# Ledger of designs, part 19: designed miniproteins, single chains, continued (3)

Each design is a single chain, and the fold is of that chain. pLDDT is the mean over its residues in the fold that is shown.

## One batch from the design tools (miniprotein)

Design m8677
Fold by ESMFold2-Fast:
Structure m8677 (fold): chain A 65 residues (1-65)
Amino acid sequence: KKEELRKAMLELGLTEKQAERVADILQAYLDGKISKEVARQALLAMGLTEEQADRLIEKADELKK
């Protein structure tokens, strides 16, 4: 779960350091601790583009199944 998200992040050009922080944000979203909008805003604040944030949230939703 978290490992698949990490692979997607590296594929999108994130550093390992960014990927670790972003993975924690996406895991909190998957666990229902934060909303999709809060997760999206946190990703953008980390320096991700809207496209990167959208793709990672979509990947997280796919893994949530």
Scores: mean pLDDT 77

Design m8678
Fold by ESMFold2-Fast:
Structure m8678 (fold): chain A 59 residues (1-59)
Amino acid sequence: SSEEVGKAGREMTEEAIKRGADEKVIKAVEDAVVRSVNLGLSAEEARKRAEEAMREAGG
Protein backbone atom coordinates (compact mmCIF):
# COMPACT_ATOMS: atom_id res chain seq x y z
CA SER A 1 0.00 0.00 0.00
CA SER A 2 1.03 3.67 -0.27
CA GLU A 3 1.55 3.79 3.50
CA GLU A 4 3.94 0.83 3.40
CA VAL A 5 5.83 2.36 0.45
CA GLY A 6 6.08 5.68 2.31
CA LYS A 7 7.36 3.93 5.45
CA ALA A 8 9.97 1.92 3.53
CA GLY A 9 11.10 5.08 1.74
CA ARG A 10 11.42 7.04 4.98
CA GLU A 11 13.45 4.20 6.53
CA MET A 12 15.84 4.18 3.55
CA THR A 13 16.25 7.98 3.64
CA GLU A 14 16.84 7.95 7.43
CA GLU A 15 19.46 5.18 7.08
CA ALA A 16 21.28 7.17 4.38
CA ILE A 17 21.31 10.25 6.65
CA LYS A 18 22.50 8.21 9.67
CA ARG A 19 25.34 6.75 7.60
CA GLY A 20 26.52 10.26 6.73
CA ALA A 21 25.66 10.02 3.03
CA ASP A 22 26.27 13.24 1.11
CA GLU A 23 23.45 15.48 -0.14
CA LYS A 24 23.63 13.98 -3.65
CA VAL A 25 23.00 10.45 -2.35
CA ILE A 26 20.20 11.58 0.00
CA LYS A 27 18.46 13.43 -2.86
CA ALA A 28 18.77 10.36 -5.12
CA VAL A 29 17.10 8.18 -2.47
CA GLU A 30 14.32 10.74 -1.90
CA ASP A 31 13.68 10.99 -5.65
CA ALA A 32 13.51 7.19 -6.00
CA VAL A 33 11.01 6.99 -3.11
CA VAL A 34 8.76 9.74 -4.55
CA ARG A 35 8.84 8.06 -7.96
CA SER A 36 7.94 4.67 -6.43
CA VAL A 37 4.94 6.18 -4.61
CA ASN A 38 3.76 7.96 -7.79
CA LEU A 39 4.10 4.72 -9.82
CA GLY A 40 2.16 2.70 -7.23
CA LEU A 41 5.02 0.27 -6.63
CA SER A 42 5.16 -2.17 -3.70
CA ALA A 43 7.19 -1.40 -0.58
CA GLU A 44 9.65 -4.13 -1.60
CA GLU A 45 10.19 -2.62 -5.07
CA ALA A 46 10.43 0.91 -3.60
CA ARG A 47 13.18 -0.25 -1.22
CA LYS A 48 15.05 -1.95 -4.07
CA ARG A 49 14.91 1.20 -6.21
CA ALA A 50 16.10 3.34 -3.30
CA GLU A 51 19.06 0.97 -2.80
CA GLU A 52 19.89 1.18 -6.52
CA ALA A 53 19.70 4.99 -6.38
CA MET A 54 22.13 5.00 -3.43
CA ARG A 55 24.61 2.84 -5.35
CA GLU A 56 24.39 4.94 -8.53
CA ALA A 57 24.68 8.30 -6.74
CA GLY A 58 27.43 7.04 -4.42
CA GLY A 59 29.53 5.62 -7.28
Scores: mean pLDDT 77

Design m8679
Fold by ESMFold2-Fast:
Structure m8679 (fold): chain A 68 residues (1-68)
Amino acid sequence: SRIDELYEKYKNEQGYVSATQAFALLLRDFGLSRAEAVELIRKYMNEQGYLSEEQFRELLEEAEKLKK
């Protein structure tokens, strides 16, 4: 799926996606505003500014709902 492809592309060696890369995805690929993207990133990121596979998938699923 697209979510699987995005996760494999952006994950680091520990299986996390950085908040910076997730933020760029929300703006470029999902068409969210900066305010919407920041709110979602803060909701799902950990204390270090990373998203686990589960958090990253949930973020993208919520972003798709906001797009439509």
Scores: mean pLDDT 85

Design m8680
Fold by ESMFold2-Fast:
Structure m8680 (fold): chain A 79 residues (1-79)
Amino acid sequence: MELEIAGGVALLALSVAALFAESEEESELLRETLDRVQAALDAGDVERAIAILEEAAARASPESAALLRRAAEVLREAL
């Protein structure tokens, strides 16, 4: 349950970030990140999901980066 809740919060944060994406490039980054994070979580690899979020945050706008780092924190707390 904890990992399911953490995963849901992380995916919700990514979805919210995608709604506020300022460019097509950022929208593509967030969409790819969402797919990769979901695949990692489906595989039970929470550490990989955290790494994907942190790497995406380095390439995103400051607003999206803040949401991506928050999602990574939520997943880290579920470990």
Scores: mean pLDDT 74

Design m8681
Fold by ESMFold2-Fast:
Structure m8681 (fold): chain A 123 residues (1-123)
Amino acid sequence: NSSERKRREELRERVGKEAVELLKKVVEELEKRGLIDPKLKEAILKLEPYAERLAREMVDHLIENGRVDEINLQGAIVGAVLRALEEAARQEGLSEEEIGRLLSAAVLIINGQDIEEWERANK
């Protein structure tokens, strides 16, 4: 119905926007810590529309499965960001090991965890 359709589109818009905002935050922190170069940063930022689209698609799957709660919506946001980072790194020719390290750093940043100890182990 029209009310369900409006609610669904509002969730898509919110989650898509939050995925783009999180992607920008993560990319700035990765660059600030010297974990990505300016070329990879530019490649990631070009995938803002990709992250937004993935987040919206993930919301559709959550609605279809009756899993519309804040934990699952946050999972869609984080998942879209990580997939955009992976895609950009792959397009820029990073190895699977380098992609794995990038994604691990991104997860620590997203969770507000101490990345300094991880950086010392992985530099």
Scores: mean pLDDT 84

Design m8682
Fold by ESMFold2-Fast:
Structure m8682 (fold): chain A 62 residues (1-62)
Amino acid sequence: DAAARAAADAADAVANIERAKAEDPAMEVGDAAAVIRATPVLVQPAGAGGASGGALGRAKAA
């Protein structure tokens, strides 16, 4: 399903943002939420801006 794969690519982008927040423990809740909301990559297919979107989807399928 193309829609499901697009959602998986978006999830990969969100996971990368979450990892960045985890590496910066000083990041406040409000600041972290603002980063996620402001990130257009959450709407875009990761293939257009991200390089590893397919890798996450493949790992899930395997």
Scores: mean pLDDT 56

Design m8683
Fold by ESMFold2-Fast:
Structure m8683 (fold): chain A 88 residues (1-88)
Amino acid sequence: GPLSPEELKKLIEEAEKRAKEFFDKYWGPAIDLVREGLRRGLTVEEVAKLAKERGLSKNQIILAVTLLGVEQRRFDEAKKVIEEIKKE
């Protein structure tokens, strides 16, 4: 027979947990790098270089540079770094 309401609730909870784990796995490194960059007073250029050295994807590096550039109010520097990353 079909799953009980309790079994269905558990499956939904497991699916939500997996979705969160995939999000955290993919974007977590970018968010962590923003936090580290802010803590260490790194520039957007230094954060982009560090991200490349750590093997982050282009999308992860673009997110990290964007968020750091917004937080530091270094929008033009962030845009320049993002365009260089997109050309690679």
Scores: mean pLDDT 84

Design m8684
Fold by ESMFold2-Fast:
Structure m8684 (fold): chain A 62 residues (1-62)
Amino acid sequence: MEKLVERARELTRKAVELLREGKFDEAGELYMKAVDLAIQAGDPETLSEVVREVNEAALEAE
């Protein structure tokens, strides 16, 4: 469980960085993996963090 949460957060950070670089396809792939890991961890807070951080970065990039 804890390892899944850590991986989800790491992938979220990388997705945010890729999004800021304009690499939307790669960012989307990592985002989907982070969401899947957060769901598998069964932690709604981690899932909320993944969605929030990527959405905030996407809004700032627009």
Scores: mean pLDDT 79

Design m8685
Fold by ESMFold2-Fast:
Structure m8685 (fold): chain A 62 residues (1-62)
Amino acid sequence: LKVGDIVEALENYKATKEGEVSALKGDKFEVIDISEDGKWLKVRSLNGVGEGWIPVDKVKKL
């Protein structure tokens, strides 16, 4: 995974902390940043209305 990749949510994810993004299974996002440990992705929704961190294991690269 790298910045600029498109990823799809594998399952529903509910943001639990500030700075996280919620997702529904099948939602598509662009990766805009990656955490230093590689465990979290900062993503932007392709509809432009959602942005935040999501666990890398909750998404797949398209």
Scores: mean pLDDT 83

Design m8686
Fold by ESMFold2-Fast:
Structure m8686 (fold): chain A 99 residues (1-99)
Amino acid sequence: MTTVTGSGGGTYKEGSTLVLRDHVQSDQPMRVTWVREFPDGSQIELGSAVVPPGGTATLTLRGLKVSDTGVYYSRATPADDPNGPVVWGEGVEVTVVPA
C-alpha cells in the first residue's frame, strides 16, 4: 500500500525558510509533486522529485512572505508510470506571520 506522510507545517516568521518533507511508503520509486491551493480553489504545482522505495522528498521555500500562508499538498505517482494510481498526502497547514 502506498502512503504519503507530510511534515513541515506550522507557524513561520516572514523571511524565514520553509522545509516540507514527504515520506512515501511504497514498494517502487515514486514521483512526488507538491501543490499549493489558493483561497479561490486554484492550485499551482511547486515542484516534483523522484524518491526510491520508502524515500523522503523535500521542498524548500526561502524568504517566506505572509502571502505564502496556505495549505500545501503532495501527490505521489509511480516514477515510471505517470498514468498509474495517484496517492495524495494530507494537507499541511503553513501560516506565515509578519516579522
Scores: mean pLDDT 78

Design m8687
Fold by ESMFold2-Fast:
Structure m8687 (fold): chain A 73 residues (1-73)
Amino acid sequence: EEKKKKLKKLILEEIALKLRIIGLEIEKERLEEELKKNPDDEELKKEIEELEKEIEELKKELKKIEEEIKKLT
């Protein structure tokens, strides 16, 4: 039962991270399309760069959770 509870928590965290990453990737693509219309917009470039950093950090967290799930299954 204890192992089951930990696994469920990790799976929920995995799902939440995947959804968050997808949402940020969609937002990044939206900003990239806007940047194509305004190529010299330095604020947009900065926002895209910050989103890329956030996505990469969340992907690192996702990999860590996936590894923990593998250890429990």
Scores: mean pLDDT 85

Design m8688
Fold by ESMFold2-Fast:
Structure m8688 (fold): chain A 68 residues (1-68)
Amino acid sequence: EEIEQRIKELSLRLTELANAGADPELLDKASEYVKKAREAYQNGDFETAEKYLEEAERYIDEAARSAA
């Protein structure tokens, strides 16, 4: 399942970025969107889950820049 795989991959990336010293506020925002994506996925709202994953990726990318 592509959505479930994306949630897993983003969760692992969040852990790596936290260990690298990324901005905790950006990590918190990304984590919030990953949680919302999981909730939407569990409720069968795959379109909403996909949109939340897109937002999570934006914050993850910004967090990655903060760690560099």
Scores: mean pLDDT 84

Design m8689
Fold by ESMFold2-Fast:
Parts: C-alpha cells; structure tokens; sequence
Structure m8689 (fold): chain A 55 residues (1-55)
C-alpha cells in the first residue's frame, strides 16, 4: 500500500538520521516535516510515526 511505501521510506530516513547522531525527537520532527511537504495527511503521518516509535 502507499502507507507501507511511505513507512519504509520514513524508517530508512529515521535510521540514517540516528546514525548521523541526530536525537530521536529531532529525527521524528524532521520526518514529520518531510511527509507534510510531500502532501501526506496528518492522520497518515501520525500512523507512520507511531509505527517507527513502537519498533
């Protein structure tokens, strides 16, 4: 699904940001901003972030 594709992309971005030494909270906010700029709905962004935080 589109949500699964977005989740996989966001997860890869999250992992790269953490490897670069970016704090978890800043990495999450960066991902939110990227998804929002791509036109992803707030509901879908929240679901993606919840999946990342619960892994």
Amino acid sequence: SMEDVLYEGAKLMYEELLKAGIPKDEAIEHIREVLKRMGVSDETIDKIIEKIEND
Scores: mean pLDDT 85

Design m8690
Fold by ESMFold2-Fast:
Structure m8690 (fold): chain A 99 residues (1-99)
Amino acid sequence: SEELKNFAASVKADPELAKDPRIQKGLENRGLADAEGEVVDYSDIKLTPEEKKVIEEAAKIFGLDPETVERLYKAARASGLIKVAGDIIGLAFWLLTKK
């Protein structure tokens, strides 16, 4: 989908996400390494305390840096790939555990 391609392009354009080998391998395993999408700007996204709690929980579940999960969440939300904060857990599971 366009949202998924835009998400992948945005993740690849983020230097902090691009250098994470688990995120890079996740994109490759999903056939998104060469995705031709639009890079979305998520620098202005402000997180609520409730969203931060979900991000911290996802980081703990998957053994990721909370900042990495926060960037992944912002990219997914800005691209339209997720609509609610809890979807980040499913997205991280999908990206990191499926071949």
Scores: mean pLDDT 79

Design m8691
Fold by ESMFold2-Fast:
Structure m8691 (fold): chain A 88 residues (1-88)
Amino acid sequence: SERALELARKEIERNAPPSERARLLFLAEALVHSKDPEERRRLAEELERAGLRRAVRYALAAWSGVPDDASEEEIERAGEEELRRLRG
């Protein structure tokens, strides 16, 4: 979902230090496009370590099948479920 990645990017742009934004935006984009669950787990852990917990959930929601017109809260919730699956 392009909207899931857009929400993750906006969260990073708002909350990340300027010096880290390019790196963190690259990690979020990699997370949305990585077909390997183990790689997605590592990328999610790096973003959470940076304090970007909401951005992780938004990016992972791209793997949930949640509709693009879903609310931000529904997208975040879908991403939390995907994160839980990666951790299990």
Scores: mean pLDDT 85

Design m8692
Fold by ESMFold2-Fast:
Structure m8692 (fold): chain A 99 residues (1-99)
Amino acid sequence: MEEKLKEAIEKLEKGRQAMKDGNFEEAVKYYEEAIELAKDDPFLRAEAYLNLGDAYDQLGKTEKAIEAYRKALDLVDPEDIEQAVLGIKAATNLAVLKS
């Protein structure tokens, strides 16, 4: 479990680097890999879904971005301040795409 979480974090970092480099399809792949590896960690999965939504938005895949942001929101605990911040980011991005 701990080894999978470390690999998930490494995939998230590679995805973020791909986003900075403008390689949005590569970022999608890394974030999907992070989601699979973090299946037992809802917060890490929520972070991966938020980043996946951002990558899909950059690719113009609006419906996939909306789905990813909704999944991030479903996974966050609103009573946890760090998770609430992630939830606000997902909700804000979702509202922009739907408005």
Scores: mean pLDDT 82

Design m8693
Fold by ESMFold2-Fast:
Structure m8693 (fold): chain A 90 residues (1-90)
Amino acid sequence: PLDFVTQEATLGPAGEKVTLGPFDFGGRDSALVMVAPSGLFIGVKRGEAATVEKDGVRVTVNADGSVTIENLDPNIPPQKVRVTVITERP
């Protein structure tokens, strides 16, 4: 079965960043990170960093398991963002 951990924050206007976590991967080697409303999915291994950009938003999963979301688009107003970290249970 899958475990889900979710946190929400408000992402500010262009140039603003918000960092959520660090998330506990439950001692697993890998996790899938999902960001709404952007619809971004990022697969990561424990201790690795990964960055994906989509629709004027940059999402970085940091090596410590925190997730940083940055608004890159001056036409995107402040909005609520949700990060879900998905890990597979043994």
Scores: mean pLDDT 78

Design m8694
Fold by ESMFold2-Fast:
Structure m8694 (fold): chain A 60 residues (1-60)
Amino acid sequence: MSLEEVLAALRAAGAQDLESAAEALSELFGLSKAAILELIRRAGARNIEEAAEAVLEFIA
């Protein structure tokens, strides 16, 4: 999956903040929401785009 595809999926899911983005990313990649939030925290992601980038780098 590309960053653009992930961002499109998050937009379609109505993600507005890191919490709702983590829920959508959890469903999209089959990781727990807790695991996604921990990954976001460790990566220092501040917005939805940075959160998507962090998850993509982790699964690459």
Scores: mean pLDDT 84

Design m8695
Fold by ESMFold2-Fast:
Order: C-alpha cells, then structure tokens, then sequence
Structure m8695 (fold): chain A 79 residues (1-79)
C-alpha cells in the first residue's frame, strides 16, 4: 500500500492496477478493518511526500503530513 502510494505520487497519476489495490483496502477499512485503514493512511502519506518532493512543494508536503497526523489520532481514538 505504501509503495503503491509512493509510485502514484512520483508519477502524479494512479494506474488501474494501483486503483484496484487501493479500492480493496478502502472496502476493508469501511468494513472496520483498522489495519486496512492504517495502510490507506500510509499510502496517502507516501503519495503526498513523493508528489511534493518531486515537484519541490515543501508547503504542500508539510500541510498534508500535519492533516494525516490529525486523521491518524482520530482513527486511533475511535476505531
């Protein structure tokens, strides 16, 4: 999941194969799978880092990571 996110972020797009993997994780997370939810958060973090770093957008990277940390804390408290 994290590697899929990183590759998508570097490319700036998502392939059909990568989209299918992320869809399966999302379906599991919506069904209450905490591990799948955590993998999705990590994939998004990897994508945001790779996207911003490849394009030199440090502000986007920092803001995305801050929001993801807030989301992670809320997920851990409620799930």
Amino acid sequence: AEEVGREAGEAGYISPEQAAILKELLEKALAGDLEAAEQLIRAYEAAARAYAEKRGDEELKEEALRLLEELRKKVEEKL
Scores: mean pLDDT 75

Design m8696
Fold by ESMFold2-Fast:
Structure m8696 (fold): chain A 64 residues (1-64)
Amino acid sequence: SSMQEQLKQEYEKLKQQLEEESGKLGEYYRLSKEDPEKYFPKMSEKGKKASELQQKRDELLAKL
């Protein structure tokens, strides 16, 4: 396979990871309505991870 095909596979992997992290953020956001003290820190952690993954995805997309 070409290098472009390899980059596309890596992009799909990052996309899946981002979708999973976004899902967890949404879950923690809902749970924060019941227990903000517990879930605000968890949301912050997930937000940071999602931002890192988004940057990696965007860098990869620029190479495609």
Scores: mean pLDDT 81

Design m8697
Fold by ESMFold2-Fast:
Structure m8697 (fold): chain A 92 residues (1-92)
Amino acid sequence: SLEERIARVEERIERFEKLVGLTPKQREAYRKLLELARAGKSDEEILRLLAEHFGVSEETVRAILEGKDTELLMKLSPEEIFLLDVARELLA
């Protein structure tokens, strides 16, 4: 269920933060992602949040999440890559 995916993502974020630490900006991005998921917002709204955060188009974010584009991934920090990974888990 969506609730089970959200709970798993929350647990993963908490564990990751304890290992690497997150900046206030990174923590805010995770908070907003979870807020949208809990509110039952559309996949489009989650893609828009990620597009705004990374400064790319929604189509670019979708391609990355689908494994079709890896160019941006090579330029991202591990913390930013993890944000994309948990977003994939929330998108059904």
Scores: mean pLDDT 77

Design m8698
Fold by ESMFold2-Fast:
Structure m8698 (fold): chain A 70 residues (1-70)
Amino acid sequence: MKISEKEVTYTLAVMRSAVTARAARRAGLSDEEVKKKVLEEVEEHIKRLDLSEEEKEAIKEAAKEVAEEI
C-alpha cells in the first residue's frame, strides 16, 4: 500500500484541526474563535509544505468542516 506525502499531510492537518477545535471548545471559546484558531494553525502548518495552492485550499476547507462538526 502506497501512502503519499500528500495523503499523510492531509490526514495530519485534519487530525490537528480536530484536536485544536476540541481543545478550544473545551476552553469555552465561541464557534467563530474555534474556526479562527483551527484555520490559523492549519495555514501555518501547510505554509511550510511544498503543496499546490489547490491542495492547500482543499486542506483548509476540510479543516473548516472539522471545526464546525466538533
Scores: mean pLDDT 73

Design m8699
Fold by ESMFold2-Fast:
Structure m8699 (fold): chain A 56 residues (1-56)
Amino acid sequence: SALQSQSEAVELAKKLVSQGIRSRAELIQQLQSYGFNGASIQAAIAHLEAEGLLDD
């Protein structure tokens, strides 16, 4: 489901940030490579920005 995809994208994005990724563009590329759609990717980026985990 879209909600599950968004939650999975957020969790993966958090792991990628913990591993050293800080670029919004690189996070988008990585999430796309795992098969997430644009809506899930945008939700994950917004969530990380709101939590201060992504420096942009």
Scores: mean pLDDT 78

Design m8700
Fold by ESMFold2-Fast:
Structure m8700 (fold): chain A 80 residues (1-80)
Amino acid sequence: SVAEAIGHILDAIGHLIEAKLAMEKGDYEKAIEAYKKAIEAAKEALEVSDDPALKAAAEKVLKEAEKGLEEAEKALEEAK
């Protein structure tokens, strides 16, 4: 449904913002968890959406979160 898709997109954006803030603070473990939640929410939005614009929005958030997760995991490994 449209309402469910919008809800998941907003959740994904919220977690993406939390992850980016954690990255700025050097809290890579927190960033990883937030990026994973953003990825999950974005995927859920794609599963329940038939709207092309909502799918595009969810895909954009998903790609940003996946790139952010890779960067956060690399930063955490380099800090160990």
Scores: mean pLDDT 87

Design m8701
Fold by ESMFold2-Fast:
Structure m8701 (fold): chain A 92 residues (1-92)
Amino acid sequence: SEKLEKARELLEKAKKAYEAGKYEEAAELARKAAELGEGELRAEAYVLLAEALAKLGKYEEALKAATEAAKYGSIEDIGRVLRIIGDILDAE
């Protein structure tokens, strides 16, 4: 669907922004991807959103995004979510 294709494009742009250290841009793009995505795509977008927010020190928002990812993600995504939660707890 056009909506899912747009979600994939936004997620790819978010990944590139994250790799470039542009965490605020990555978070905004990942948030949009999560809104348009479904299932595993939505989960992956929330994982990236949580990672970007954690890099920005926005730990409460990162934890909320990680919790959303856990609702829709595979076992692999859940592993990444648990790591994000651990990193947040160690930073606080």
Scores: mean pLDDT 82

Design m8702
Fold by ESMFold2-Fast:
Structure m8702 (fold): chain A 108 residues (1-108)
Amino acid sequence: MEELIERARAGDVEAALEVMKLASDGKVTPEQAREAARTLAEAGHPEVASLVMEAYMNGTISLEDAEEVARLAAERGHPEGAMALGSIYYRRGDREKAREAFARAQAL
């Protein structure tokens, strides 16, 4: 576990994917999930949207964590974080914020 987390933190996309899959099962800390999600978002990985949403839905990451991941992805031109954020806002009933997040994803 420790070696996997360290590699994910260092920017290893494969390690970050494994950590986020463990996050979907609730098997990692919020901090570990956030760091892995950041690595995937910075890399523009296509699974970021689904993995971030799953981690949010199981309570592993907060809305604030999902917002940060979306911001980092957007800074690099990747829409996946904003797509995840839009889905999260929609499930929360925040329809206005969901529309704004999806519009941002479409613009990227």
Scores: mean pLDDT 79

Design m8703
Fold by ESMFold2-Fast:
Structure m8703 (fold): chain A 64 residues (1-64)
Amino acid sequence: SAMDYLREGGRHLREGRYEEAIEYFEKALELEPDNRLLARLVAHELRKNGFEERAEEFLRRAEA
């Protein structure tokens, strides 16, 4: 599910696997592209780990 991909992405991000984390986050958003809450949760995970600019990119993409 999209939430499973979100959790997997968060795990990879905490373990320092940035590229893998992004792939999981993109899969989550691909499953539910209109889910703005999901996009905000992805952005929150990225911001918590210091990737603020990438978080903003994901939010803007989801609002387009």
Scores: mean pLDDT 82

Design m8704
Fold by ESMFold2-Fast:
Structure m8704 (fold): chain A 58 residues (1-58)
Amino acid sequence: MDEHLARLEHAALVVMIEASETAPEKVREVIDRGRELLAEGVPSEEALREALRAVLEE
């Protein structure tokens, strides 16, 4: 994996700690959404922020 993907994965681990209180499925959704945004050409940092907001939507 590229450094961009590795950084997104590391940030997803932080979300995993938070999402473990709600549902493990949320972790998967954050990762999947982040991957889709990256594939669309969204920068890693922006992709992560959008994935977190959209999935966690507190």
Scores: mean pLDDT 66

Design m8705
Fold by ESMFold2-Fast:
Structure m8705 (fold): chain A 56 residues (1-56)
Amino acid sequence: GHMADDLGTLAVILAGQGRDEEARRLAEEAARLLKSEGLDKNAEQLLQTVEEEIAK
């Protein structure tokens, strides 16, 4: 798959497992890649989704 999408998916999974620090690091890397591709809204949405999973 697309590297940013794969990293984003893994970040959400890690957040759901309580691996908050790892989830945030991967989410930041995925967001950086998305922004480099002009997908700024997708990057912001991913970061928000990961924080919401951590907050559960």
Scores: mean pLDDT 83

Design m8706
Fold by ESMFold2-Fast:
Structure m8706 (fold): chain A 63 residues (1-63)
Amino acid sequence: TDAERAAEAARAAAEAGDAAASGVSGYQIHLMGNRPEAGRRAAQAAARGDAEAAAKYSELGAS
């Protein structure tokens, strides 16, 4: 039961992340003007083990 609640919470968190995707695109455009900020976000995402987010922020900083 506790394991089931934990799995359900993890699924809800993943769905919340997907729902925020539209907001992320606007923020990514803003970060195109802030190369140092994009680099810091990429490093922080990599430290958390989020390779996909790290790659996205790195590309924004390299533009």
Scores: mean pLDDT 57

Design m8708
Fold by ESMFold2-Fast:
Parts: C-alpha cells; sequence; structure tokens
Structure m8708 (fold): chain A 62 residues (1-62)
C-alpha cells in the first residue's frame, strides 16, 4: 500500500519519498497516512501544512 511505502521510506530517513507516498495514501482517504504526512511535514519545518493534514486526518476518521 502507499501508506506502507511511506512508512518504509520514513524509517529509512527519506522524508521526501515518505511525503510522496503518504500524500498519495491520504488523497485516497487513508486517515493514518494523513496523520503520518503531518509528522513528516513537521520534521521538514512545514508546521502550518502539518496542522492542516492533522485536521484532515481527524475529518477522515469521523
Amino acid sequence: SERQKGTEAYVAGDLETAKEHYSKAAQQGDAQAAANLGDVLDELGQHEKAQQWYQQSQKLQS
């Protein structure tokens, strides 16, 4: 799955690849991938975008 590919990249320290795969999974409605994308964005210093994806994750779970 795209979320799994994102997690594998994240564990390997490849934040750019993790962002790509988590973004695709989140666009497919994966709430956990949206939250994981937020974490990657926070590590990249993109805190505003991270907050938006955390909110999107909550909406997908409701």
Scores: mean pLDDT 85

Design m8709
Fold by ESMFold2-Fast:
Structure m8709 (fold): chain A 60 residues (1-60)
Amino acid sequence: MLEAEFEFENIERAIGGALAAIGLHPDAEVRVEGTRVTLRAEDTPAGREAVEYLREIEEG
């Protein structure tokens, strides 16, 4: 199982990132706490893609 935490610059980016991750991998469990987003998913290509997407938004 994949589990990752991400810190975003603001709540708007965090919510946008979380919604996009769910869109890419609907089976992922996404939790938003202020600017922090936690993603839990099965270790599949789709799960890894969701993690990479959130990481990209966190960095950029």
Scores: mean pLDDT 78

Design m8710
Fold by ESMFold2-Fast:
Structure m8710 (fold): chain A 82 residues (1-82)
Amino acid sequence: AEELYKKGQEHMRKAMAAAMAGDTETAIAHYEKAAEYYKKAYEAGNKEALPNYLMAEADRAHLLGDTEAAARLYAEYAEAVA
């Protein structure tokens, strides 16, 4: 679980850096990888991975222009961290 969570964090950092640089394609790819690792970490028992998974998917949906999916996922993230 810990190793999967750390890989999710690394991809999340790379995704955010690419997004800030305007490299949308690279950002989307890293958000997708971050979500995959966070989901695996959550399934392996790391409950803290759920909010990170939702944020990665929300940021990915936002960059893809899927405004409705992004809004829903950000709402689910807000509920998960409340």
Scores: mean pLDDT 85

Design m8711
Fold by ESMFold2-Fast:
Structure m8711 (fold): chain A 98 residues (1-98)
Amino acid sequence: MKKKIIELRVVFEGLSREVKDAAIQALTDFAQQAGFRVKSVGPDSLTIVGEAKDVEELLEILKNIEKMTALAQAYGGKAVLSKRSKEIVEAALEKRRS
């Protein structure tokens, strides 16, 4: 079956190195526990990837992305879905609405 890939990018602005390192570690630990893969780690950014085989797995991924977004915001960071990931989410929501 064709897997759908959801990519979340977290960016940190104006934060100390200690806060950034703590945020990256916390997000990495959460992502690994939730079955996500860490794709890349930069000095001011983190990219996390999840894979879904069906709509149920996709919804679980989205709930965990909401939790990771809240965690990132608690550290003063910003979390954004990739353009392709937004298209996948929109397509899934459209199928549920009509």
Scores: mean pLDDT 79

Design m8712
Fold by ESMFold2-Fast:
Formats: C-alpha cells, sequence, structure tokens
Structure m8712 (fold): chain A 105 residues (1-105)
C-alpha cells in the first residue's frame, strides 16, 4: 500500500538523522501537529534526514529532507520538504494516498 511505503520512508529518514536534522525535525513535528489539528487532520508520522552537498563556492552545505504523513477526511496525505541550511524551502511535494498532486501556488 502507498501509505505503508510513506511510513517506511519516514522510519528510514528518522534513522539517518544528524543533530541538526533532529533539531529541525522537532520544530517541524510540533508545527505539523498544530497544522493537522487546525485542519481537522491527525499527524501519523514525521521523518527527517540531512543531505550534505557542495555549493558554487566549493563550500559544504547541509540540506534537510522532511517527510510528513497525516490523515484528513479519511485520506492519507504525505508531504516532502527539502530545506537549505538557512531554512529556505527548496522543494515541497504533496501526495494524497501516494499519488503526487500538483504543487499549489
Amino acid sequence: AKADELLARIRELRKQMTPKGQELYDRLRAQAEAWAAEHGGKLLGVGARTIETVDADGRKRTLTEFALLYEKDGKLIGTRVVLDSDGTVLSLETYIEGEKIAKPK
């Protein structure tokens, strides 16, 4: 099931946490729980990992990937976010029951 795939991904992302990723995870988890409650949903899981890359100046950058799974109106919704080292959102993808939906403007 696509929901089981999202949960498995969240569990694997949690295993790959660095201290910086854990700090951002705790912040995002609290925000996700509040958001889900305000929108009539229930948070089921959150995962995070850090990705090390090199910028145009040859300096190491740390990106953070977050995966959220929550339930709303009987549907399972997954969201994947990639953040830059300064917290800038580089990517945001949403999936309803594992199907990717168009990015809202």
Scores: mean pLDDT 65

Design m8713
Fold by ESMFold2-Fast:
Structure m8713 (fold): chain A 83 residues (1-83)
Amino acid sequence: MSREQLDAEVEVALHLMNAALYKKIADRYLKEGNTEKAKQSYNEAAKHYEEAARILERSGGPQEEVDRLRKLAEEYKKKAEEA
C-alpha cells in the first residue's frame, strides 16, 4: 500500500464521516421542524458522498462501492429537495 493510496483512503473515510454527521444533523432539524437547516444539512451529506465516490473511483476502488456512494448522494439530494 502506497502513501498515495493511504491518503486517498483517509480522505474517503473523512468524507464518509462528514456525510454521516450531516445526515444525523439534518434528521434532527427535520424532526424539530427546521426544514431550511435540514435541507442545507442533507445537501452537505450528499456533497460528501459524491466526493467520497469521486476519490474512490480515481484511486481504483471497487466500482460497486462507488455506485453505492453515488446512489446515497442522489438519495440525500432528493431528501433536501423534499424537506
Scores: mean pLDDT 85

